# Designs tried in a protein design run: designed miniproteins, single chains. Part 80

Each design is a single chain, and the fold is of that chain. pLDDT is the mean over its residues in the fold that is shown.

## One batch from the design tools (miniprotein)

Design m2786
Fold by ESMFold2-Fast:
Structure m2786 (fold): chain A 57 residues (1-57)
Amino acid sequence: SAAEMAANAAALARALGESEEAAKRSGVQTAKLGGDYAAGARAAGSPRAAEALATGS
């Protein structure tokens, strides 16, 4: 679900050291972008998390 997608993206951003506010924004944007975690983090204004998510194998 979109809620699970948002929650997972927020948890991942927190694990990468993003602030609680940035993690929440990443979750919302990831759900809007169909589960693209890197694009969601970038859209939320978290380029550090976006780069880590894009390059993390």
Scores: mean pLDDT 73

Design m2787
Fold by ESMFold2-Fast:
Formats: structure tokens, sequence, C-alpha cells
Structure m2787 (fold): chain A 92 residues (1-92)
């Protein structure tokens, strides 16, 4: 079943990017996660930064240890969101 997820990216408490993804398969999740990771890196995310994701009443905070770790965390957030909004904040 097709889901629409609105992703909002925050840096230093400011909304820096907002994207809407249509998810019908795991391949759509992988493509969305890559696009979000690329956007976060383009906005200055670095290894060692802490990110906080909020989706479906859940909040998860963790330190980014690699590009693969960033992608994995975003994929997890997208799966939790499952048709709801996903907010991702990069912490200084």
Amino acid sequence: MTRTITVRIYKDGRLVDQRTFTISSDADIDAAAQAIADAMISHGLQIGDTITTRAAGRTITRTVTSDADLIDHIRTGLRIANGGPLDIAVNR
C-alpha cells in the first residue's frame, strides 16, 4: 500500500529542508533515505554530529559514526513514520 511521508530537516533549530516521499516498496525507502542523507550532508552534517529523529510519537537521538550509519538511521525513521511525518534535527 502506498504511503506519503513528509520529511523535515532541521539544523540549529531551523527548518533547512522539507521533502515529501511516496513509499510503496523497500526500494522507495532506500531511495528516500539516500536522498535525505545527501540533503543533510549538503547542509553541513559531519561524522560525530548528533541527530534526533521524531516519528509516530517516538524520539531517537544518536551520534553519526559513518555515512552508512546515517543512512541506516534514516531508513529506521522512515519505517517508523510509515505514512506520518518524520522530523530530523542535526544537533551542534
Scores: mean pLDDT 82

Design m2788
Fold by ESMFold2-Fast:
Structure m2788 (fold): chain A 68 residues (1-68)
Amino acid sequence: GDAAQQAAGRAAAEEAERRAVRAISRGDYKTAVEHLEAGARRAEEAGDLAGAAGLRKGMQQVRTSGGL
């Protein structure tokens, strides 16, 4: 794939994870899921399917942990 697209996907994943961690630290699991979902969509749009898959797995874990 395009290295620039992969870099953009990775940056989106990292930012989504950071925002999700901040939300979880406040007990806001719903907002954490929303950040991970937005990040996964951006990674998919950038062609970073591996990054998107990682974020979707994280989203499922957060949903389970938060009782969503």
Scores: mean pLDDT 81

Design m2789
Fold by ESMFold2-Fast:
Structure m2789 (fold): chain A 76 residues (1-76)
Amino acid sequence: DVEEARRRAEQEADQTAADMLAQLSELSKQGAAQSAQAAAISPELAQQVQKEYNAQMGKVRDDALARIGELRRLAE
């Protein structure tokens, strides 16, 4: 059933977007907490922690957007 397959692809795209936002929110909170702890030791450690979390967030975003694009294309 073409409509059923399309609806599943749209639901999966919406779920992927929701999962991405949840993961980015969690990584942002963890990064802020870890960076604050590192800043108590040195600013250089805080910068390193921020860079690591920014890289993880970038990958989560890029992977999710690529998947959403694929699913949205299938839903057409």
Scores: mean pLDDT 84

Design m2790
Fold by ESMFold2-Fast:
Structure m2790 (fold): chain A 86 residues (1-86)
Amino acid sequence: MDALAASAAADLIQAGVSEAWVKSLSPEEQVDVAVAVTLARMSAAIAKVDVDEVLKRAAERANKAKNAEEAIEGIKKATKEAIEKA
């Protein structure tokens, strides 16, 4: 579990999510947020929109979130809005 959470945390930081915020999450929350970001990347690729722009917006929403649940909701909403605008 910890190795998966460490990989998830690294992926979130690489995507532009605050390192301090990511490290404040539980291992399970780190994985859940990373899964939401991965789904955003896949959805953007399938819709043939700019993946980097979608991930940037997802990271901005995560950085404004108070907890993992708000981050996941914000990531899903930002992804949907970016795809619908294309």
Scores: mean pLDDT 79

Design m2791
Fold by ESMFold2-Fast:
Structure m2791 (fold): chain A 61 residues (1-61)
Amino acid sequence: SMKEALIKIAESIVEAAKQRGEKIEVNSDEELIEKANEIISKELKEAVDKAIEEEKKRLEE
């Protein structure tokens, strides 16, 4: 089901963050999904910002 797929993806995201040293406690599937969404939103913003800066440096010689 869609919910089971989302939970599995969320578990992978949260586990990766824990392996990076983040202290994360979740007590429900809903909290797990919310935390994973926060992590991905932060990582996506950081990745986009980095890509923009790298492209600017590549174009400015």
Scores: mean pLDDT 77

Design m2792
Fold by ESMFold2-Fast:
Structure m2792 (fold): chain A 86 residues (1-86)
Amino acid sequence: SAAELQAALDEGVASLERDLEVLEASTTDPEALRLLEEMRRVLEEGKARATAAIKAGDLDAAKQAVLDATGRMRELAAELVRILEA
């Protein structure tokens, strides 16, 4: 159902937000903190887009919103790892 899909989306986003909070508390590197803020923004924008698509009954748009956000998060996470390992 749309409600079950929304609940799964909300749970996934909340889990990632908790992970970002832990990472933000573990670093003082300004570039790492900038990337973590960008990741938070990607999650918020992706959730908003996916939620709007779910409400509209557009499952293809909801899927695309999740894939776009996931792809961008992966790129930012790879950059973050490079900075923290340097």
Scores: mean pLDDT 87

Design m2793
Fold by ESMFold2-Fast:
Structure m2793 (fold): chain A 78 residues (1-78)
Amino acid sequence: SNEAIEEANKLLEEAKEKILEMIKQGASKTDVFQVLVDTAIELDRLAREKKLSKEEVDEIRKKLAEMEQEANEELQKR
């Protein structure tokens, strides 16, 4: 397995758990959005540092978009 992809997946999983917990604790849409932005910046840094391929970057972007959708759906349940 690719170490950088595993690290990216771990960052995404940790960010998702954090966002879902924040939403349960009554966090604002702005606070949730900030975690999404911070995660995107971290992933961009990892992609640059580890010289990820276009395909690997596209895969990470899809997962980030899925996480954003899930966060928006959880916020709408309030």
Scores: mean pLDDT 84

Design m2794
Fold by ESMFold2-Fast:
Structure m2794 (fold): chain A 82 residues (1-82)
Amino acid sequence: SVKELVASMSNEELVELLREGIEAGIEYLETGNEEAKEKAEFGDELLRTLAETSDPSDPEVQEMYREALRLQGERFREELAR
């Protein structure tokens, strides 16, 4: 299903979903909200699917990957601060 979603959406839409997932991950670390956990897990699956199906030489794909790593770094910093 996530692979079908990746195939049907624009890179801009995929970046938004990925951002939402990472933001939800930060929220889950702060609040323990189970709905946020589900959203973060979806974002992780989306990122994995993008890595498997996207052209790594595409500048937009590279931008998505860099942004995902930056936001995930924030999540790890939040976790380490606790």
Scores: mean pLDDT 70

Design m2795
Fold by ESMFold2-Fast:
Structure m2795 (fold): chain A 61 residues (1-61)
Amino acid sequence: EKEKLREEIIKILQTEFKLSEEEAKKRIDDFIESSSVDELEALKEAKEILELNIEILKEEK
């Protein structure tokens, strides 16, 4: 469900990237608007990208 994915992405952005809830929401909205796919698919892609970036950052540190 898109609401659950949105909440998970917001939590990741807040915990791993130190964004505020408002900043995280804006970034997700901007990503959805720039995406050529529907909202649900865009949210799934965003979560996968964030999880990959977190793994890379943890490995590099």
Scores: mean pLDDT 73

Design m2796
Fold by ESMFold2-Fast:
Structure m2796 (fold): chain A 86 residues (1-86)
Amino acid sequence: DPLLAATYPQLSQDDVRAFLDFMRDEKLDLRRLAEDESLDPLVRRLARAMLDIERRRGSQAEIAERYGLSQSTVSLLREYLERERA
C-alpha cells in the first residue's frame, strides 16, 4: 500500500536485522515493545507483527498487510523467532 509506505518508511534488510539483533541481545519482551507508546511506531509495528506470528494470527501475507510490512520483512521476523526457539 503506497499510503502505508509513505506513513512508515520502507525498512531496509539491514535495519530489520539490526532491530532483531538488538531484540536478541536485550531479550526484550515483545508485549512491552508492542504497547510502549514512547517507541518509534515502526518498532511497535514490528513487535506486533512478531506477536501475531507467535500466536498464529493469520498468514504471512495477512500479517504483512495488517502492519504495512513487506512479506520479506515478515519472513525475516518468522526466521528470527524460529532460530530463537531452536
Scores: mean pLDDT 70

Design m2797
Fold by ESMFold2-Fast:
Structure m2797 (fold): chain A 72 residues (1-72)
Amino acid sequence: DKEYEELRLEAILKKFGISKKELEYLLREEVAEKYIDSFPAEMQEYLALEFNIKGKYELAEKFKKKAEEQEK
């Protein structure tokens, strides 16, 4: 659902107090991988979804695993 995707993006930007430009920077493969352990679980879940959509499946799984580890 396109509307759901837009609402989720807006909610994430508000929750973390970041701009769309800052999020675009963090969605760069090399940047996200470097800072993977620095993100809260909710951000890691969001980034996992975004990388999965972009076809970066290995990076998406890595972020999903990190988010799950934080919830233990």
Scores: mean pLDDT 76

Design m2798
Fold by ESMFold2-Fast:
Structure m2798 (fold): chain A 63 residues (1-63)
Amino acid sequence: SLFKKFDLDGDGVLDRDEFNQLVVAMAKQGIVPSGAEYAAMVAAADTDGDGVLDEAEFERFLA
């Protein structure tokens, strides 16, 4: 999965830098979430209180 390719630490979460790189890679492969979905992903990562996005949250927005 794309998530694992950009999970550089292998800890099952993406920080802001890793998340941004993942979104760019998805766009390059033609996988673009809707504006609402993208906003929800960003809000979810921020709401965790540590600014990271876990794999379960990411998968909710892909399928």
Scores: mean pLDDT 63

Design m2799
Fold by ESMFold2-Fast:
Structure m2799 (fold): chain A 57 residues (1-57)
Amino acid sequence: NSQIQSLTQQINNLSSQAVDKVAAGDWGGFDTLLRQITNLTTQRNNLMNNMANMMNN
């Protein structure tokens, strides 16, 4: 599923940025990125569940 791959790439990119924010002492930026990562992770999990339901028909 290309959407799952796209979401995984976005999560990885934001996770890398979050590490940079922690290294810079920017905890506000880190919290913002964590919120975005959580939202994308939820979307990915929903797509994975939908795919699993299609396979287990």
Scores: mean pLDDT 82

Design m2800
Fold by ESMFold2-Fast:
Structure m2800 (fold): chain A 97 residues (1-97)
Amino acid sequence: SEEEELNIALLEGSFIVLKSLLERILSVEKDPELIELIKKALEAIERALENPKDLDLIKEAIELGEEVLSRLDPNSPLAQALKQALESAKEEFKKLE
């Protein structure tokens, strides 16, 4: 349906923003454990973007993104932007259920 196609497009848009933010965070991160977590989140986002109807892959990408967010300084502008992008992705995900 047109509504399903729109909701998928909006989720893909949110995931592209998440990917860009995580890549920027990765570029300045020095903690090896957090670097590996960000890489896992990026891989999960790429898998979800390649399979936009796979709700399990979408959920995994969001959960890994939230785990990254939990390890960042909450006062960081990048952490605040990541939080907003994750909230948008979660809202779009609920519409696909």
Scores: mean pLDDT 88

Design m2801
Fold by ESMFold2-Fast:
Structure m2801 (fold): chain A 76 residues (1-76)
Amino acid sequence: MILSDEEADKFIAGLQAYIPEFEAWVRSLSPEEVREAIEGLRKFKEMALSKTPESKRAAIKAVFDRLIAIAEEALA
């Protein structure tokens, strides 16, 4: 089922609010666990985009790309 614009906006806001907690969490993980988290995020991004209205896809993509970048930086 495709999300409404309102549901997509709430989802984006929730993910953005979660970023500091997510960053703290990935920094506590081993490199193997971080790699697994990145794979999970990539799969979740694909699923989320498939359920997102076209008008909101860029915003959803941007927030997932930010989460993936945080996880990738934790590997460095």
Scores: mean pLDDT 83

Design m2802
Fold by ESMFold2-Fast:
Structure m2802 (fold): chain A 100 residues (1-100)
Amino acid sequence: YDEKEVQRTLDSYRRAMELISKGDYESLLELALEAVKAGDGFSVYGILDAMVDYAIEKGNYEAAGKISYLTSQTLSAIDSGDIEKAKEYVEKAVEILKEA
């Protein structure tokens, strides 16, 4: 991993947390889908990790566990080039967080 990849994870995490704090789930989904379309697993990881942390802060450990599982599935789909499957996992993760 290079410094730019680590920085993308940190920047995407912070941006996702800003959107979550505003209740802006539409922009959160758009942010995540753009990262998936770009094949940027580092940004995807940062975004989904922010969603997991938020669910934990709300005391919803079931949602946090589900989103964490979907993070692994999304990254695996990106690694295999299955962008449509990665989009489905991200959409499901955002929906779980919105209902949490």
Scores: mean pLDDT 88

Design m2803
Fold by ESMFold2-Fast:
Structure m2803 (fold): chain A 120 residues (1-120)
Amino acid sequence: GATPRSILEAVFQAAGLLAAGDDAGAEALLRALVPDASEEQFAELRRLLERAAEHLRDAEDPAAVREAIRLLMEAVLLAYEARGVAPADLERVRRLAERMEAEAVLDFDAVAALEAEIEA
């Protein structure tokens, strides 16, 4: 199935659903995003997003925002790995993740552009 714009947007939406207590909505979105993922990969993805949702509730703390970005990007990397993306392309996503964490900013457009390049 098609993701909305990027895997980052999908995992961010799933984290928001978990923060709102919509566990069923989060599960459905993640299962659609990575249908071939193992149950272990789903459990880890959910764990990362539950932790990200906790940190996102403290948006006034730059350290909490940075930790949320790190956890969201770990979830993106796991989703790409579950989708069978090549190691070289995973390394490109990891470098973008490190930049976003350092800057404490989620750049959805940069992730979407990188994903389009990887899928081309």
Scores: mean pLDDT 78

Design m2804
Fold by ESMFold2-Fast:
Structure m2804 (fold): chain A 105 residues (1-105)
Amino acid sequence: SIEELLKKETDEEEAKELEEFFKSLGASEELSKLLALLLSLAQKSKNVSTDDINNLLTALFEGDLESFLKEAKKILKKIGREDLFPKLEEEVKKDFEKIVKAING
């Protein structure tokens, strides 16, 4: 489960702060956990650059769902967790407009 991956693969305090941040933007419980996992693993990875993270966040702030999913898939490939992409895509498509509105409203 995503919750088990967060406990095993990430710093619990940092992941919890990221999860709570995304929940404050109106993301669902599941999406908040997936985004916390993605960013925590990305920060740990030697294969993920600052530019990769900036491109992901820029797409989110600009409300560009297609670019956000493209950058997220790229990061997941670099960290060896492309298996998480289908679930991330499903959850992001449900809540993306709500998150973008909260950030830019």
Scores: mean pLDDT 78

Design m2805
Fold by ESMFold2-Fast:
Structure m2805 (fold): chain A 94 residues (1-94)
Amino acid sequence: SLVERARELLAEARRLLATATTFEQAKKAIDLAEEAYKLALEAGDLELAKEAAELLLEAGRKLLELAETKEELAEAIAYILRAIGDLFELELLE
């Protein structure tokens, strides 16, 4: 099930984000949350997609905290903006 896979990815992303102390660790949580978001949308589960987008926003904020280079800072900002956009788009679909 796409929903079951998305939930497993979100659980792993949350676990990784909670323990992340480096940019690369937090970035991995973002990659998992992004996959979960896409799977949730494909399944038509807007509530699950919203959970994934909220986690993407949280992970993007963690990336900002852990960013050490201008490139990492820009990447973190890009993820935050995309997550905000996803959340607004989902609200319009409800």
Scores: mean pLDDT 87

Design m2806
Fold by ESMFold2-Fast:
Structure m2806 (fold): chain A 85 residues (1-85)
Amino acid sequence: SDTPISIENIEKLIEELIKKYEEYKKEFEELKKKGELEPEEVKLAEELLKRIENKDILGAWELQLEVTRFPSTEEVVKLYKEHLK
């Protein structure tokens, strides 16, 4: 059965996702400085961070499905499940 989502649960989920995306941003900045990223990976990561800054959490999640090198879709799904209870 679908878990009923409250505004408070959504807010907590957003806060936890922001924390995870802050970790992702630090990882991305370090990889970018090392020159270990392909141009396509840089563009994808920058678009992901832009969506997070705009609080477009669903759009950020959609990009996570395409970005396998960074914080995994599994981590995002795990946070989602923990906050929907």
Scores: mean pLDDT 64

Design m2807
Fold by ESMFold2-Fast:
Structure m2807 (fold): chain A 85 residues (1-85)
Amino acid sequence: MSLVERADKLIEEGRKLKEEGKYLEAGRKFLLAGSYYDQAGDYDRAIEALGKAIELYKQDPTAPVTEIAGAEIRRIGVEINKELS
């Protein structure tokens, strides 16, 4: 399975979790998808997935601030990778 195929499956899993109201778990799936898209050099989909992870974390009042900050830092890292590619 390619990195993009892994990321696409994580997006599907995250979407399902979001529909179930499991925002923290959904956000974690989108975070992992963003990481795989970044590793594949698909920076636009990585940035989109990381943005969705941040949005989902903010929807869950129990989400650790450290997980939100980590997703924001990862998104900045992908934006840098895109500029350097």
Scores: mean pLDDT 88

Design m2808
Fold by ESMFold2-Fast:
Structure m2808 (fold): chain A 97 residues (1-97)
Amino acid sequence: MTKVQQLAYERFLREAKVLAEEAEANPAISAEQLAARLYSTGSHLIKMFNLTEDTLKAIIDRVKKWIEEHLSPEIAEKLIAALDIAEQKLSAEIKRQ
């Protein structure tokens, strides 16, 4: 990973950690609501770091791995579903540019 990719990963992971805490505190929060916030953060990172689709996928895959290794299965499942929704929207955004 380049230094730029590492910085993008760290910023995206930070948002994922905040959302994990919110999902644990509020079980009623939907994957779609979490995905909207992940999309917002991801969209900013794409513009800030000029991310390619391959780089975005690598970052999201790394965040998913962290989630699977560190969070409870229930919270991990919800966040991974949110990341899948966000990734589809972010990949479509990159392809339109």
Scores: mean pLDDT 85

Design m2809
Fold by ESMFold2-Fast:
Structure m2809 (fold): chain A 101 residues (1-101)
Amino acid sequence: DVDRLAELYRRLVEAYEAGDVEAMKEVIRELLRLIGLSDEEIEAYLANLTDEEIGAFAALAENFLATLEESQLSPEELERVTAEALQRLRQAFLEELERRS
């Protein structure tokens, strides 16, 4: 859902700019749920969330939002861009979990 991803990414950027760690964690929790993670996997990840990881999520959010604002995308292009953003988020999460193992 492009609208849901855009809403969550806007909230993440706002929380990041405000330095609100608890709000950032809530948004990241919802983002990870969107990519199909269980609540147990999400809580395990968030328990050891680093400033670097938060910054990486904020950068992904900024890039996605910039693409939406600068481009006159068709509904089909919006679906593709959203799918790519969700896949990138999933890959970044899995890579960090593998490093923690």
Scores: mean pLDDT 79

Design m2810
Fold by ESMFold2-Fast:
Structure m2810 (fold): chain A 108 residues (1-108)
Amino acid sequence: MSELEEERRRLGEARMQAIEDDVVDWLAKEFGIDRETAREILNAPSIAEQLRILAEKVPLRPLTDEELDRVAKALGISRETVRRWVEEADVPVSADALLAAFIAEMVR
């Protein structure tokens, strides 16, 4: 029984690391940033802080209503929730930046 729990824990940790590495690679490629910056975004304590780091490295623009709908649909959340995240970040954001920040938060 302990061997199955240890194996499950190892597989879970390896799977989380693989997802983290995939997210870091995706962030670096999508925004044209280095892996170190992508990892800093992944390790940021909140979505608002992740968006602030992205805003420093990538020129962001205000979200359109269509982009806000796309993000809400992709994440399975309300438009009001996405709008609140943008307001809390207090920086210009894009749909792709919001998706990246949410994915990074989920991997943490």
Scores: mean pLDDT 65

Design m2811
Fold by ESMFold2-Fast:
Structure m2811 (fold): chain A 65 residues (1-65)
Amino acid sequence: ALDKETLKARLTAAGLGARADALAEGLAGHSPQEILNMSLQELGALGIRDAADLPPVAAVLRSLL
């Protein structure tokens, strides 16, 4: 499961600073592999509602594998 503080720091470094806290809140408690295997609808439910957020979030998750 992803730690919120670690995820927030990595998302901030990836250029998602303004949304890093909200994204970390939604993604915390899931594994990186679980999130990378989610549908776009499931990702939207976790707070990834902007398609522009998908590449930097995916890069952060891959770095945590």
Scores: mean pLDDT 78

Design m2812
Fold by ESMFold2-Fast:
Structure m2812 (fold): chain A 69 residues (1-69)
Amino acid sequence: SASIVARLTAIYDAVRGQITSPDLQQQLDRVHSRYIGDIRRSQSPSQFVGSSLRFIGDILDIQIQNSKL
């Protein structure tokens, strides 16, 4: 749904603002672009939810990497 996409985009923007590493910013931007593409190609609620959960996982992985810098 539009509300989930809007919330995840807000989280993406906030996380990107906290990252100072250019490499991690590029990784986050690539993951976000992939998520938007996956959502645009989604044909079912289960695919939409799956793509959103994957994006949440990817954000967490990047935040963990950032916390070790």
Scores: mean pLDDT 85

Design m2813
Fold by ESMFold2-Fast:
Structure m2813 (fold): chain A 65 residues (1-65)
Amino acid sequence: PTSVEELVKELGAGLDRIEMYYKGKPIKGTTIEELNKAIAPLPKGSVIDVTAYYGFTSRKTKLVL
C-alpha cells in the first residue's frame, strides 16, 4: 500500500488498532486524517513499519510512500 486509505483497506475487517513507526519512532494519530497529516512531511519512498492488531492476534506489514 502507498497510502493510509489503501493500507486500512488491505488490512480489512476486524482491525482493532494500528501502530506505525518510521525509523523506530512512533507516528501519532488515531484517524486516517491524522495519520495522513503525520506522514505528509515524509519524503516519497519512505518505508513505514505497521503493526495491525485483530483482537487476540497481530500482523506486521509496511506502508511505502
Scores: mean pLDDT 78

Design m2814
Fold by ESMFold2-Fast:
Structure m2814 (fold): chain A 96 residues (1-96)
Amino acid sequence: MEEVDRRLDANVANAKKFMDPEQRALLDEAVAWVKGQSVDQLYDYILKHIRDTDPDSLAEAEQLIKDARQKDPEGTELGLRQAAIMLRFDELLAKR
């Protein structure tokens, strides 16, 4: 968890280089929300988004994530947290 959070924070800092102050504030809100979620909650959140936007890809995405979690749980957790941050950021940006 702590190591994943450090890598996540570094990737978020890189993304912020190309953002205005309002976008950075929304990204920080998305990051805080994602850090409060378990990996299973983030997995469910991402699958719900896929189901709502591209249901034909749901079964493939679910299988790929399950396989990845077995082979590389830490790298998969980092990937899921990054994906959830971007999805949440887009949701917050759309509400402006």
Scores: mean pLDDT 80

Design m2815
Fold by ESMFold2-Fast:
Structure m2815 (fold): chain A 89 residues (1-89)
Amino acid sequence: DEVVEELVQLAESTTDTDVLLEALKLLKNLGDLALEKKKYEEARKYYETALDIIDKRPDLESPEISELRTDIEVNLGVLDLVSAVEKVT
C-alpha cells in the first residue's frame, strides 16, 4: 500500500510533532475503516504500524499522541474480540 509506505516514511523522518500526530491519525482512520468493513487483517496492520511508529518516536511525545495510542490499543482490543467471536460462531 503506497499510502501506508508514504505515511510510515513521513512519520519516521519528521521532526514536527503535529505532522507525526496527523500521520498517526490517518493510519488510525484507515484501520477504523478496515475494521468497519470487516477487513480484520488490514485493520490490524494499520493499528500495529501506528503503534510501532509511536514506540520508535519517544523524541516526539505529546498528550495528543498518548491519547491516540490509547484509542488505537482499544480498537485493537475490539478487533481481537470480534475475531475471537467469529471463530466460535
Scores: mean pLDDT 81

Design m2816
Fold by ESMFold2-Fast:
Structure m2816 (fold): chain A 86 residues (1-86)
Amino acid sequence: MKDERLKEAKEKYNEGLRNGKPEEGLEEALKVLESEEEKELFLEQVEVSREVAEKLREIGLEIERELYEKGLISEEYVREVEEELK
């Protein structure tokens, strides 16, 4: 089924992401997909996911800056940022 191949492709791509090799994971994912339509759909999903992640990061940084300038950032936020950076 097309759905099963797409699921396997996503798993290969996620494996690449976990290993810090997103491009290698993408190449392995594309090898699983047989048709050009399946490859195009997968690439579109990856591109949208990357664009959303980049926009969320930009929005997050802008919100963090505004909250800091307004004195609204709590000690809990600082603690969470430190935990993520470990």
Scores: mean pLDDT 67

Design m2817
Fold by ESMFold2-Fast:
Structure m2817 (fold): chain A 60 residues (1-60)
Amino acid sequence: NDDLLKKIAEAISKYGGIPEEIALAIVKDALSSGGTIKDIADALKKSGNDDISKAISELS
C-alpha cells in the first residue's frame, strides 16, 4: 500500500510541479476522505495526462 501511494505521489509531483511530500499528503487525505485511487487517476485523465493516469491505474 505504501509503495503504491509513493508511486502515485511521484506521478502527481511530476505532473503538478509540487514536492512529493505535498503530493503524498494530498493522496493520503483524499483516500482518508473516502476518495479512491481511481478518483485520482480519473482527475489526471480529465486534465489531459492520460499516460500518468494509465500508469496509476496499472499500479492499482
Scores: mean pLDDT 70

Design m2818
Fold by ESMFold2-Fast:
Structure m2818 (fold): chain A 81 residues (1-81)
Amino acid sequence: MERDIAVALVLIAAAITINYLEKQGKFEEAKKVRELADRVANAETDEEMIEALKQGIEELKDIPEAKAFINAMKTALEMLE
């Protein structure tokens, strides 16, 4: 159950962040958010999902518009630890 909630949280936050970035003309950043959300959703083990979340947080740390998505990934990570 925790995995399903974590994935749902990340995907919802990603969808909101992607829409916001695309409205700002930041299509490359939006693509990066989508790719990271896909990695989390396609993780087969908790360990793979934890690694994807940690990598995603690090890769997006320089994108201010991704702050809400980063916070969602941090919350998901806490659910899995």
Scores: mean pLDDT 82

Design m2819
Fold by ESMFold2-Fast:
Structure m2819 (fold): chain A 79 residues (1-79)
Amino acid sequence: SEIDKLIEEIRKASLDDIPSLLDKIKDEFIKKGMSQMDADIVVGVAMLIIGVGKTVGESDKEIAEKVAEHIEKAYKELE
């Protein structure tokens, strides 16, 4: 699926590229019936994961993996 592809792209992305991938994920979640508010919350939490990870000195790969796992969980709950 497009969402599975975007999740794998997040895992391989630089942190600077993740926000644009999250915007695409938000559009795909809305297409699958998620409300705009819920999609905004999911993306907001992903951005918080990035901010906290940078602050505590996690690697880009660790942060990207946490973001990908968060998105996978949200997608599984939507299905």
Scores: mean pLDDT 86

Design m2820
Fold by ESMFold2-Fast:
Structure m2820 (fold): chain A 89 residues (1-89)
Amino acid sequence: SHMEKVRKEAREILLENASATARASGLAIKHMVDPERREEAREVLRRVGELSYEADENALKALKGEDDSALEKAKEAVKEVEKLAEELR
């Protein structure tokens, strides 16, 4: 059913967000070891946290069937976390 497909995608996004957030956060923390990069890395870590929260909240809304647009918002937030992880390499 359509609801089963949405729920499957929402669960996949939750797992993808967990992985992307762990990677981005780990890279930001490594950059914080350098005093010259510490403030920039701290700001990235804060942004990753905000995006990760938005991704989880919207994925959970989609999983509950509360908002059809929430699934796409969750996907966009995860993509932004992944982009931040790539920029920190």
Scores: mean pLDDT 87

